# Ledger of designs, part 27: designed miniproteins, single chains

Each design is a single chain, and the fold is of that chain. pLDDT is the mean over its residues in the fold that is shown.

## One batch from the design tools (miniprotein)

Design m977
Fold by ESMFold2-Fast:
Structure m977 (fold): chain A 62 residues (1-62)
Amino acid sequence: MSEEEIRKALEGAKEAFEEALRTNDRTVLLATRHELEELLKIAPEELKPEIEKLLRQVESAL
């Protein structure tokens, strides 16, 4: 994935997380966690802290 594709995926994950919190959707939280774990493995160093921050927020909501 390109950096632009990773940034777009991260934005989508943020939106999915916010929606899951509004709807109390555990399935979406689990899917979002998995997606963020995969993004973290391939992301450039500049994006890793932002992905890790969102991952911690998703994990605290599970």
Scores: mean pLDDT 82

Design m978
Fold by ESMFold2-Fast:
Structure m978 (fold): chain A 58 residues (1-58)
Amino acid sequence: STKERILRAVVEEGRVAAAQGLDAREVARSAARTLGTHYGLSEEETKEIERRAIEELE
């Protein structure tokens, strides 16, 4: 699904950020909001992706 593809992209963005010594959670939140807006997701769907990505980055 589109949501699963976005989730994978957000998680990867967070992992790259962590490897660079940046705050992976903040980068994941920013990426989820940007991609959610770009793909026309609802606020609820965007928040679900944000939450799931942060859980996977822990």
Scores: mean pLDDT 84

Design m979
Fold by ESMFold2-Fast:
Structure m979 (fold): chain A 63 residues (1-63)
Amino acid sequence: MEEIEKLIKELAKELNVPEQVVRDTLDFLGIKTVEEVKKFKDSVLKTIENGRALVAELRAAAA
């Protein structure tokens, strides 16, 4: 199986979106290689992690 398909499935699960949405997004951005998909996944997951940490801090400060 293609490594790209595995990365798409993992990203779809992490973002809680259909695999088709991930594929369409990658196609729109012109991302075609395994390395590019890995960079995109890492960037997205890091952004989500940073965002969740910030929201948690804001909620703790507001409580």
Scores: mean pLDDT 75

Design m980
Fold by ESMFold2-Fast:
Structure m980 (fold): chain A 82 residues (1-82)
Amino acid sequence: MEEFEKENKRLEEALKASEEKIRETGPDVFRKRGAKDPEKLVEEIIEGLRLINEAISLIDYLRHVEKLSGEALLEEMRRRAA
């Protein structure tokens, strides 16, 4: 159990580092690509990442509580997003 908790903490820190890197580098990358509002694009990407993280948490809930898997799991996620 302790090994699992340490691994989860490491992955969570890696995800936070990725979000920080997107905020740090993202605006310059989008400016290079001719984006009109690079700061807005970066915020939209970060918001998308947060929604993905929430979806992962929902997947864990649906698997453990609702016992859903495969296509049924994806369908329920789509239903909640509609």
Scores: mean pLDDT 68

Design m981
Fold by ESMFold2-Fast:
Structure m981 (fold): chain A 96 residues (1-96)
Amino acid sequence: SMESLKADAAAAVEQLRRATAELLREAAEAAEEGDVRKATVLTTAAELLVSVLEIAGETELAEEVRRKIREARRAMDEGDLEAAAEALREGAEIAE
């Protein structure tokens, strides 16, 4: 039924949001540990999931999380891993 399909789609979006939040939290932990490579890989994986959320219709959420990912990347480029971790955690809270 259409109601069952809508419920399945909503559950998939919830799972994608949780996965995005988890990747961003793990990226924040990696940044705090000074593992810039791991933080970059996990942040990139989270950005790919954000693109899927946007395709699923979560446009405003995707824009807000991408803003935090951009802030984190700027902080990482500047060597400010504390600021990068903070931006990544804020992104995780938005995605959750």
Scores: mean pLDDT 89

Design m982
Fold by ESMFold2-Fast:
Structure m982 (fold): chain A 69 residues (1-69)
Amino acid sequence: MWTREDFEALAREAEALAEELRAAGQDEAAAIVREGVRRARALVEAGAPPEEAAEVLGDALVAAGRAAA
């Protein structure tokens, strides 16, 4: 069960990862992560369950991993 606190912790880790990716020159992967965080936060603001927001962010992290590989 995901809480809003669990989602916020994941979102903060994802934001930190995006900055690390940008610093490493992985601009495409960083952009994918940042867009995922933005969409996930928009879902939370719209009243979606944290689990749905976490799934959107998780999908973005998988896509960023593919772009970085």
Scores: mean pLDDT 82

Design m983
Fold by ESMFold2-Fast:
Structure m983 (fold): chain A 77 residues (1-77)
Amino acid sequence: SMQQSNSQSFQLLQGFVQYGRSRRQQISKGPNSQVGVQQIDSIIRDVGTQMSQAMSNGDVSQAQRARDQGIQQLDQI
């Protein structure tokens, strides 16, 4: 159902945002953290937008792909 797909996409979005916040806190403690924090904030914003669009369309698979790509991008910082 659309409600079930939206619930799954919402959980993925929440998990992604929490992961991004944890990475942001780790990077903020290091030298030259300002650039890393800006990169993390940009990734969270862009991926969050993509996941929100997938949620509005009920496309759980697209939300999962966007999340996975976002986590990979965050891990590179």
Scores: mean pLDDT 81

Design m984
Fold by ESMFold2-Fast:
Structure m984 (fold): chain A 68 residues (1-68)
Amino acid sequence: MSGREIAEELVEKLKKRGLSDEEAIKLADEVGVLAVLGRDEEAKRLLQEAGFSEEEAEEIIRRFKEAA
């Protein structure tokens, strides 16, 4: 799965949690960048603030890193 597909899946999940299209795209892009830079704790905080569990956040971060 490409980083783009992972970001698109994350955008859809964020929109279902009440974020706008612009907010969801911005957050998904930011998380992806942080994950590939190895800034896992920052990416995890952003995802948890958006309503994801720690387990869900860690899996999303791992998928972005594997796609880089």
Scores: mean pLDDT 82

Design m985
Fold by ESMFold2-Fast:
Parts: sequence; structure tokens; C-alpha cells
Structure m985 (fold): chain A 62 residues (1-62)
Amino acid sequence: SAAEARAAYDAAVAALTAEMADVRARYEAGEISEEEAIARVQALTARRAALEAALDAKLAAA
């Protein structure tokens, strides 16, 4: 259902937000380089965009 698709999207976005916070915390702790932090943020941003596109496709099909 559309409600289930939205709930799954919200859960996935919450997980990505947690991963973004972890990347920031590791960078601030000196555990990862600026280059690694940027690469991880770019990957998470791309995953967010893919999730949004997938939700839009499911809602358009419903």
C-alpha cells in the first residue's frame, strides 16, 4: 500500500540520517579523513535520492 511504502521510506531515511551522524562523529573524532567523510556523505546522498525516486515510482503505480 502507499502507507506501507511511505513507512518503509521514512524508516530508510531515518537509517541514512543515523549513518550521516556517525560519519560526522567519526570525522570530528579524527577516525576518518576529510576525503573519506566526503565520499561517505556523497554515497549517502545518492542513496537518499534513489529512495525518493523509488517511493515516487511506487506512488505513481498505485
Scores: mean pLDDT 86

Design m986
Fold by ESMFold2-Fast:
Structure m986 (fold): chain A 56 residues (1-56)
Amino acid sequence: SHNEDAENSIKNAEKALAEGDSAAAASAAYQAMVVGKDNPELKARAEELLKQALAA
């Protein structure tokens, strides 16, 4: 489902941030925003992860 795909992308973004890969984290977070667009909670989590990746 789109929600499950968004959650998987969020997990990928979290992992990339933990590994110091800001480019991979930003890409995964952006993907999560796109696939999770109809779920406000998932979109908000993805937006926060993207913000963290861009600040790194």
Scores: mean pLDDT 83

Design m987
Fold by ESMFold2-Fast:
Structure m987 (fold): chain A 68 residues (1-68)
Amino acid sequence: SIEEMLENLRKWMESENVPEEEIEKLLEQFREKMEKAKTEEEIDAVENETLAEALRAVRRVREQAAAR
């Protein structure tokens, strides 16, 4: 379900030390985009975009941690 996906994304990003503010912003953007999505194709696109943004955030945090 969408709720499970969001919960799993939150837990994953938290475990990777993504700042809470960034996590909340990503989830808020997801909700806004989902409210505007009218087709299954648009819903899939929003899910894929959200996953890609989460991956970018995790990668950035990992790189920053490795530089310390």
Scores: mean pLDDT 81

Design m988
Fold by ESMFold2-Fast:
Structure m988 (fold): chain A 86 residues (1-86)
Amino acid sequence: SVKGKVVLVTGAGSGKGREEAIKLAKEGAKKIYVVDIDEKAVEETAKEVEKLGVEATPIVGDINNNPELGKALEEEIPDIIIDAIP
């Protein structure tokens, strides 16, 4: 169960990653880190997650070497990581 958990989704700007982020928000996740290399797509997914009453943090870049992601994780560490990159 994802209820009350912090989830990080890579590839979350489009396709399966975006669908997964929205699904997790509907299932009661507390917060979702929306990670993708496409800035506009990340912002659009984060907005949809926020519309469902769930906190969304957009992170632009990949997961392999991302200082912004590292800083965000210091704020609140994810309970679940979902890699949805094709």
Scores: mean pLDDT 81

Design m989
Fold by ESMFold2-Fast:
Structure m989 (fold): chain A 86 residues (1-86)
Amino acid sequence: ATFKMFDLNGDGVITAEEIKEVMESLGYHPSDEQVQALIDKYDKNGDGVLDKEEFEELVKDFDKDGDGTLDLDELDELLSKFSRQF
C-alpha cells in the first residue's frame, strides 16, 4: 500500500531522499531542511529514517478514509500543509 509507494528501493525504511523524490514527482520542491523536519517529527527511534511503524503514524495523521492508504489528493493536502509550515 502507501508504504511501498514511498519505499522505492524496497529496503523496508523510507529515507529523506525517497520522500524528496516523491514530493518532486508531484510538483513540490521541498528543501532538505523541510524533509528532515518531517522525518524528525515521526522518527521515534532517532535513526534518521522512517520505518513502517513510524510511517503508519504519519499516514494516520492525514488518512481521512481510515483505510491505511494516502491517495493523491490526501498526499497533495499533506504536502501543501507541510510547505506552509516551513
Scores: mean pLDDT 67

Design m990
Fold by ESMFold2-Fast:
Structure m990 (fold): chain A 65 residues (1-65)
Amino acid sequence: SATIERGLAALRAAADAGDAAAGRSAVHELQKYHGVSPEAAEAARRAAEAGDGEAAVRHVQTGLA
């Protein structure tokens, strides 16, 4: 959906920019509204903290219901 796509784009942008607060916010919204598993959300947060936007997005996509 367009909402999931926007959330993934926001997560990637935050990770690539090194914006940890925006990255955490993007993962929280994806988990709250799109059913991302807690395990995938944690992996995505770690990847985003490392500045790896591609890995963060991949973890969320794997964890979608």
Scores: mean pLDDT 81

Design m991
Fold by ESMFold2-Fast:
Structure m991 (fold): chain A 87 residues (1-87)
Amino acid sequence: SHPTLEFIEEKLNKIKELVKAKKYEEALKELEELEELLKRTVPEEELPEILKLIEEIKEAIKAKDEEKALKKIEELLEYLKKKLTSK
């Protein structure tokens, strides 16, 4: 699989919408699908930080902490933009 940054952004935005709609089970499922894609696509050197951010998002979703989940999703998006975009 070769997800583009655009696809990753669209998926993360969908997860944000599901969190705002209180559809936490669906948000968690979408995040787990994105995690699997990122594990296959992103350089191994970047995986530890990405997996840490994903775990923090999962914890927030499981706790039904909308504010924390949205903040952590934005942190993941900015990290991916920085690492997947050429300077």
Scores: mean pLDDT 82

Design m992
Fold by ESMFold2-Fast:
Structure m992 (fold): chain A 67 residues (1-67)
Amino acid sequence: SKKEIRKKILELIGEILRKIGEIFDLELELKKETDEERIKELKKKIEELKKEIKELLKEMDELEKEL
């Protein structure tokens, strides 16, 4: 039903917003970091979160097509 699809979209939006918040925190940490190994670790985490957001956005796009 359209109601169930909308609920799933809202849940995906919530997940995306959480991941955006995590990226924001990691970007702030990255600006303060001077250790090269830690910088690499932070950049990897940010890129992983960006990939996860891209996948969630793709799920949302597919769900919107069913509305």
Scores: mean pLDDT 88

Design m993
Fold by ESMFold2-Fast:
Structure m993 (fold): chain A 76 residues (1-76)
Amino acid sequence: AMEEAKKLLEKGLQALRDGNYEEAIKYFEKAVELAPDSELAVKAYIALSQAYVMLGEKEKANEYTLKAAELRKYLQ
């Protein structure tokens, strides 16, 4: 599960760099599904926020920023 989640995060980050924002979102969502409540999920939420900023979806971007902060606090 964690190894698969890490590969999905890496694929999502590559899609984000390539400007394929919708594809990146799908990879990040799957990574969170496989590794919930993890440092990897925090990174995926931050990346989801960035992808939504690029798509002009400011409300969605803010939601994922808050999810990342909340999960980070929980994992302390």
Scores: mean pLDDT 87

Design m994
Fold by ESMFold2-Fast:
Structure m994 (fold): chain A 72 residues (1-72)
Amino acid sequence: SLVEEARKALDAGDVEKAIELAKELVKQGRVNEAEKLLEEIYLRTGDKRALELSIELGVEKLKEAVEKAVPA
């Protein structure tokens, strides 16, 4: 799985690969998994790109939730 590959990349010190795999999860519509992975990347590495991407995904999830709650 992409999450497992990303964790292996983090274990090897390849932060760029882990972030790229998180972006691939976003492309597949797996936003919740991508957000959790980006949070894990940030907690393990301190890479602010992972934090900022996680925040942006949280905003996107909130926008989709609001759009689904509003009657058409």
Scores: mean pLDDT 79

Design m995
Fold by ESMFold2-Fast:
Structure m995 (fold): chain A 46 residues (1-46)
Amino acid sequence: SIDEEIAKLQKELRELAENADSLDPETFAKRTVELLKKIEELRKKR
């Protein structure tokens, strides 16, 4: 379901934040934006 996909992406976002110190700032920013965009697109379908 869409809700399950959103929850999965939110989990990935939390894990990304927890590992922020291990990533290049540019890579971290890019991945964060990509995850947020996917969450927004899924929310529009609800």
Scores: mean pLDDT 80

Design m996
Fold by ESMFold2-Fast:
Structure m996 (fold): chain A 67 residues (1-67)
Amino acid sequence: TTEAITAFFEAVAARDIAAAVAALSTIKDLGLAKSLLELVDPSLRGREFASIDEVIAALREAIARLP
């Protein structure tokens, strides 16, 4: 879990959407996945996600918006 979180933030910092998605998809906890997404894009805080796939879709958009 800790290694997946580290890989996730390294991928986000590198703007590597594929690597960030791969790291997030290894996380089986929807709540943790939502928390990680909220750290990338705080404007998504309070949004409800029914599945990891929805979090992944939002993550792709969030990273694409980063400069």
Scores: mean pLDDT 78

Design m997
Fold by ESMFold2-Fast:
Structure m997 (fold): chain A 94 residues (1-94)
Amino acid sequence: IDSIKDPKKKAEAYFQLGAKYLEQEKYEEAIRYFEKAIEADPEFVDSWTLLGEAYLKAKKYEKAIEYFEEALKLDPNHKRAKYLLELAKEKLKE
């Protein structure tokens, strides 16, 4: 991945790795790779959304809300981010 010079392709590669770790319930690894994806391309909305989801699954609801709000600043109509933001807010109230 370090050999990928295109920031957008680099972000996509890190995003795919993060998603793989998220599927395996390895939330710390998922978070690290989504953070790398955001560093490569901070406009890649899906990286912010899945970073929020990784925090949500790790039961870090306040952090999850923060990252879903960042995703929605980039794309206000992002259906997954909007849904997960409301879910994270509900979890905080419990």
Scores: mean pLDDT 85

Design m998
Fold by ESMFold2-Fast:
Structure m998 (fold): chain A 62 residues (1-62)
Amino acid sequence: LEEERDYLFAQVKELVKLGEPETALKAAKARIDRLQAEGRVTPEEAERMLKEFEELIEKLKS
């Protein structure tokens, strides 16, 4: 999970640098939804991860 979180983190940062914060958020949501569907994260963990990425994107685009 840590490696997958780090990989997603890197992808999100790259997309925001390209001027695509909406695409970055969409990609993060899709990945988290897949992890939840696979039973790899709980609904609570998924919500926490999504909030972390939303905050990251907000910081990067500011």
Scores: mean pLDDT 77

Design m999
Fold by ESMFold2-Fast:
Structure m999 (fold): chain A 100 residues (1-100)
Amino acid sequence: MEEADRLLSEGRFDEAAELYTQKADEYEKQGNYVEAALAYFRAAVAYAESGDIEKAREMLKKGLDLANKAKDTITPEEAARLVGLVLRAIGEIIDNELKK
């Protein structure tokens, strides 16, 4: 995760999105739906900042589907993390759409 976070902070959005998506797939295969959802939401942010709004929406949908699978086991702290990142992803999608 740290390498993808570094790439995101450096403006290397496509590379960050690819790493977040890979990590999300790994977490999903392990049954770790909360971490998978967080990684998909981070990928959505990165894709939105790169201008790939269709992939951003796809990642956001995947994250939401996984968060729903974890709904009965998710802690309030994990829920807060997911909500914060979803709002960030939505904000980046809206900001990108308004700029075109």
Scores: mean pLDDT 80

Design m1000
Fold by ESMFold2-Fast:
Structure m1000 (fold): chain A 75 residues (1-75)
Amino acid sequence: DAALAAAEARGAEAMARVKKWVELAKAGKLESLSKNELVAVTSYLAAKGEEKELIDAVVEKAGGEGETVKEVIEK
């Protein structure tokens, strides 16, 4: 499973970046995050079922832009 192992390694690296962005969001540093980073944080938190209030704050900071972000918090 060379392809799967490579995908998992890239996934682990991507997850480390998302965790860093989640820590920035929890610290209230939403202004330092781009729209793509805000979407990644929202998707991660929604998938974990964690911190609905933080998800709401991230969506508000993203300006309600992108149906994907809104759909993630509604599901």
Scores: mean pLDDT 63

Design m1001
Fold by ESMFold2-Fast:
Structure m1001 (fold): chain A 62 residues (1-62)
Amino acid sequence: SAEEQLELAKKNAEEQAKLVAKGQGKKLESLEVEPVDENTLKVTLVVDGETIESLVDVSSLL
């Protein structure tokens, strides 16, 4: 179902966000994942007070 795919994509986006923060030597403060389209998620993370936004294809996260 679309909900299951979205949940898996969110989980994968969270792992990617953690890797980015770890690579920068920074601590992840918050993470938001929201669908923009049926094929695209917007990932917003706050790392040391800095906001980072990225668009991720749902298919690439599944």
Scores: mean pLDDT 75

Design m1002
Fold by ESMFold2-Fast:
Structure m1002 (fold): chain A 107 residues (1-107)
Amino acid sequence: MLVKVKVTVTVVGKSEEKVKKAAEYLAKKAEEAAKKVGAVSVKISISFEKLEDGNYKGTVTVELLFPEETADEQTGAFSAAVGKAADEAEKKLGVKVSIKVEVLPAE
């Protein structure tokens, strides 16, 4: 059976340009990580919004399919790779990154 893993990466910052660069960088790193961990499928989407406080928000949504037997190991490896990319984005672009991982049975 397959397991669906949904990873939501949220980028917040004062600069629209830096938030967009961070979100695009994280989407690229997520695609690379998905291929390296052997995801059966990967779907990535990016959205942007301006927040009420004048900050900007980018959301990278990654949907992955893994075999049930290896899903935990593949999800762990993927999350570690994306977490490393998030740390680099925060350091280089002065943005704040948060990551949410949801594991769901896929039909």
Scores: mean pLDDT 86

Design m1003
Fold by ESMFold2-Fast:
Structure m1003 (fold): chain A 64 residues (1-64)
Amino acid sequence: MTDKIIENIKKNIQEALEQGDNKARELDIVLGVIEVARGVALVINDKELAEKLEELEREVKELM
């Protein structure tokens, strides 16, 4: 389950990067999704999912 969530978010990041003029907006939306998903991971005590989401959050911020 964790790997499917991470792979889907990675796909959303890649699709956002392909948006050209809308790239910054699409990346900001993806960042919001990651922040909400990380909050849920912490509530359900899924440390692996939370760690992988934190890594993706850093990667998205580096692209902005």
Scores: mean pLDDT 79

Design m1004
Fold by ESMFold2-Fast:
Structure m1004 (fold): chain A 57 residues (1-57)
Amino acid sequence: VEELLRKGEEALRAGDEETALEYVNKAMEKLGLPKAESVEEARKNIEGLKKMLEQLK
């Protein structure tokens, strides 16, 4: 699941919004979290998860 989130983030940075949405939604489903309905929601989900991961370190 972490790999999927990372791939989604990389795709967003590259401007590949469609690819980012796909990866993020796969990761969300595996984690039991709600799927993103748009790329904007996917961006927020990635940012939130990154902050959580940083706090856990």
Scores: mean pLDDT 73

Design m1006
Fold by ESMFold2-Fast:
Structure m1006 (fold): chain A 82 residues (1-82)
Amino acid sequence: MEALLEEAERHMRLAFEYLKKGDYEKAAEHFREAVRALAEAGLPRLAAHVAREGAEIAKTKYGNEYVAKVMEEAARELEAAA
């Protein structure tokens, strides 16, 4: 469990770094990996919440619809599976 939480934290930091750099494909990739690690840790509701927060930040702070859409889709998939 701890290893998966550390993996999620690493991917979240990388996702925001790439989002700031304008590498939206790598940002989306790392966001998906962070959400996957949280779900595998047995925290799918937290994973969905993090995905929705990531979508809001991507849309409102960075003006990026692509990353926002990827994160909203990940949140929907987790909520449907829960």
Scores: mean pLDDT 80

Design m1007
Fold by ESMFold2-Fast:
Structure m1007 (fold): chain A 73 residues (1-73)
Amino acid sequence: MVEEAKRLAEEAVRLGVEALRTGDEELRARAEELEARVVELAGKLSPEEQREVLEAAARAARERRAEAEAALA
């Protein structure tokens, strides 16, 4: 299910960025678990669906980075 994979990928990015910001090892471990689940689900998706998941993750990463940069300004 591409929608579920996109949601999990976005959540993994969010937790990963928060873990980097706070140094929280538990959040880092949780992000890694979600990343593994996304990879597992991606194996069942078409190439186009896989690209949608990657695009969603990339967008989330850019948004979190922009927010972090704004907070430091």
Scores: mean pLDDT 78

Design m1008
Fold by ESMFold2-Fast:
Structure m1008 (fold): chain A 56 residues (1-56)
Amino acid sequence: MPKYRIVDVSKAPELVAAGYKDGDILTPEQIGEILGIPGPLAAALLEKEGVIERVE
């Protein structure tokens, strides 16, 4: 299962509100729960915006 590291949490206020910070590792499922959309789509959107970086 892919994992993502937060590289710029300031671009995602939803992650800040959920208590996440730069350097934290998240799964697509966790990101999807926070954003209220399917995990793979949520991860793809945040990666495109430079919020997260795939680490595996």
Scores: mean pLDDT 83

Design m1009
Fold by ESMFold2-Fast:
Structure m1009 (fold): chain A 67 residues (1-67)
Amino acid sequence: MEEIKKRLEELLKEAEELAKEGNATAKATVHDIKDLLRKIEEGLISEEEARKILENAEKGLETAKKE
């Protein structure tokens, strides 16, 4: 879980920078990452589920960076 949290924090930083510049895809990614981090803190999500959402967020950010 710590590895997933660390990666989410890195993605959140990048997504927030893009969202600050007005990228709509990045704004959605920020929301999704923050929601996932909260669910991890509350114990509402398994590592397997968190990993799948992380992969989705990574793909979303990759798309946002190309815009």
Scores: mean pLDDT 80

Design m1010
Fold by ESMFold2-Fast:
Formats: structure tokens, sequence, C-alpha cells
Structure m1010 (fold): chain A 84 residues (1-84)
């Protein structure tokens, strides 16, 4: 959760380089979650698919919110996706 929050903060930077870094860090974090067989990974992938037409900064914010709802609030994947 805190990792995705920090990535979202970087994505808000006016510097295009920082935004590219935030996008790369999001991709790396999702890949690590998939390798770790993290139950949040399928939900985060679905959020990325549903937000594919949004700017990268907004997609990172949506990923952070989804991760927070699952990992800190304990919501089910179905409950998180119903809020999207």
Amino acid sequence: VSLFKKIAEIARSPDPFDRDVAAALTEIAVAIMKISNDPAAPVILEVLERTKDLPDSERVEKVYEAARLILEEGLTPEEVLARM
C-alpha cells in the first residue's frame, strides 16, 4: 500500500521523467505481486484494464486505492471492483 502511494506521488510530478519512472515502478510492483502469488494481483490487473484509457497518473491513483482497500481495509476483490 505505502509503495503504491509513493508511486502515485511520483506520478503527480510535472517532470515527464518522474511520470515514466512511476509507470515503470507500477509495472515492477505488479510483476512482483504476480510472482509472489499475491491475491491482490488479479484485482490490480483488472483495475489497470478498466483504466487503460485514463492518464498514467490517474491509473496509478486507482491502483493505490484498490491496493489500500484489499490490503488495509480487508475488502474482497468483488467489493473493490464494485466500487470501480
Scores: mean pLDDT 71

Design m1011
Fold by ESMFold2-Fast:
Structure m1011 (fold): chain A 68 residues (1-68)
Amino acid sequence: SMKEELLKIADTMVDTVARIHGLSEEQVEALRERLYKIVEEGVREGLSEEEIIDRLSLEVQRFVDEVR
């Protein structure tokens, strides 16, 4: 399903950001929760896969800026 694919994309984004930025376990959990919420809300609202991925990318950027 689209939701399962988007959750896998979210997990890949979390893993990538954690490696690049050296995130703690607590930060990894916080980012995962934010991205999962975006997937759940986007699917519920009927957003396209592309729109949800764009929102995920923006949230990753915001999170990285917060932990700098």
Scores: mean pLDDT 89

Design m1012
Fold by ESMFold2-Fast:
Structure m1012 (fold): chain A 60 residues (1-60)
Amino acid sequence: MKKLKITFPSGNVAIVEYDENNPEKAKVTLESYGEKEETEVEMEHVLLVAEEHGAKIEEL
C-alpha cells in the first residue's frame, strides 16, 4: 500500500492511501477545521483536483 501527501496552497493537507495493484481507487483523509474526514474516490479525481489547485504532491 502506498501513501501520498497532498498540500494545497491554502495549507489544507490530504493523505491519500491506495493499493499499488489497484491504483484506480484511493482513500482520502482530509483535515479541515481540525476534523479528519475519510472518503473513497477515484485516483484520477484526486490528481485532477491537486493539479487544478496547484497542490504539492509528495510520496510517503
Scores: mean pLDDT 77

Design m1013
Fold by ESMFold2-Fast:
Structure m1013 (fold): chain A 57 residues (1-57)
Amino acid sequence: MKEEAERLAKEAEELARKTGDFDFLMEMGKLIAQAKEGDKEALEKAKELIERKRKEL
């Protein structure tokens, strides 16, 4: 889970740089912190946000 959360953090930074969406980056940071604590719902939401953001590319 921690390695998955770290991978999502890197993806979020990459997408935020490409889109300029800092609100997305802040929300992802919060969800990733919760996922590192073992929150599976937070991990799921983080994955959904990344997929939605990828659709903008």
Scores: mean pLDDT 79

Design m1014
Fold by ESMFold2-Fast:
Structure m1014 (fold): chain A 106 residues (1-106)
Amino acid sequence: SEIEKLVEKAEELEKEGNYLLALRLYYKAAVLALERGDDEKAKEYYEKAKEIADKLGISEEDFALGLLLDPSMSEAEKEERRERVARLPEKVKQYGRDLYKKLSSL
């Protein structure tokens, strides 16, 4: 399935130390599992994404908004990403927060 392929790729990326991309793929797998009503798998993949986010120092608010910053990034790259997220429409930001709340409540 698409979910299984995302998880397999995320596991490979995590082993390679590519934590930011692994986090993104685990979170995408969690969202797709949630959309399919597979709350058990959604929770499992969300928890893996959260563990990586915690290791990278990503706050719950930043995670919910998709503001994923790696400590190794330049300050210029971090600022560009912050500005892109800040410019998102409020409805998009609220959607991200609501989705995060659903996953974190499983």
Scores: mean pLDDT 86

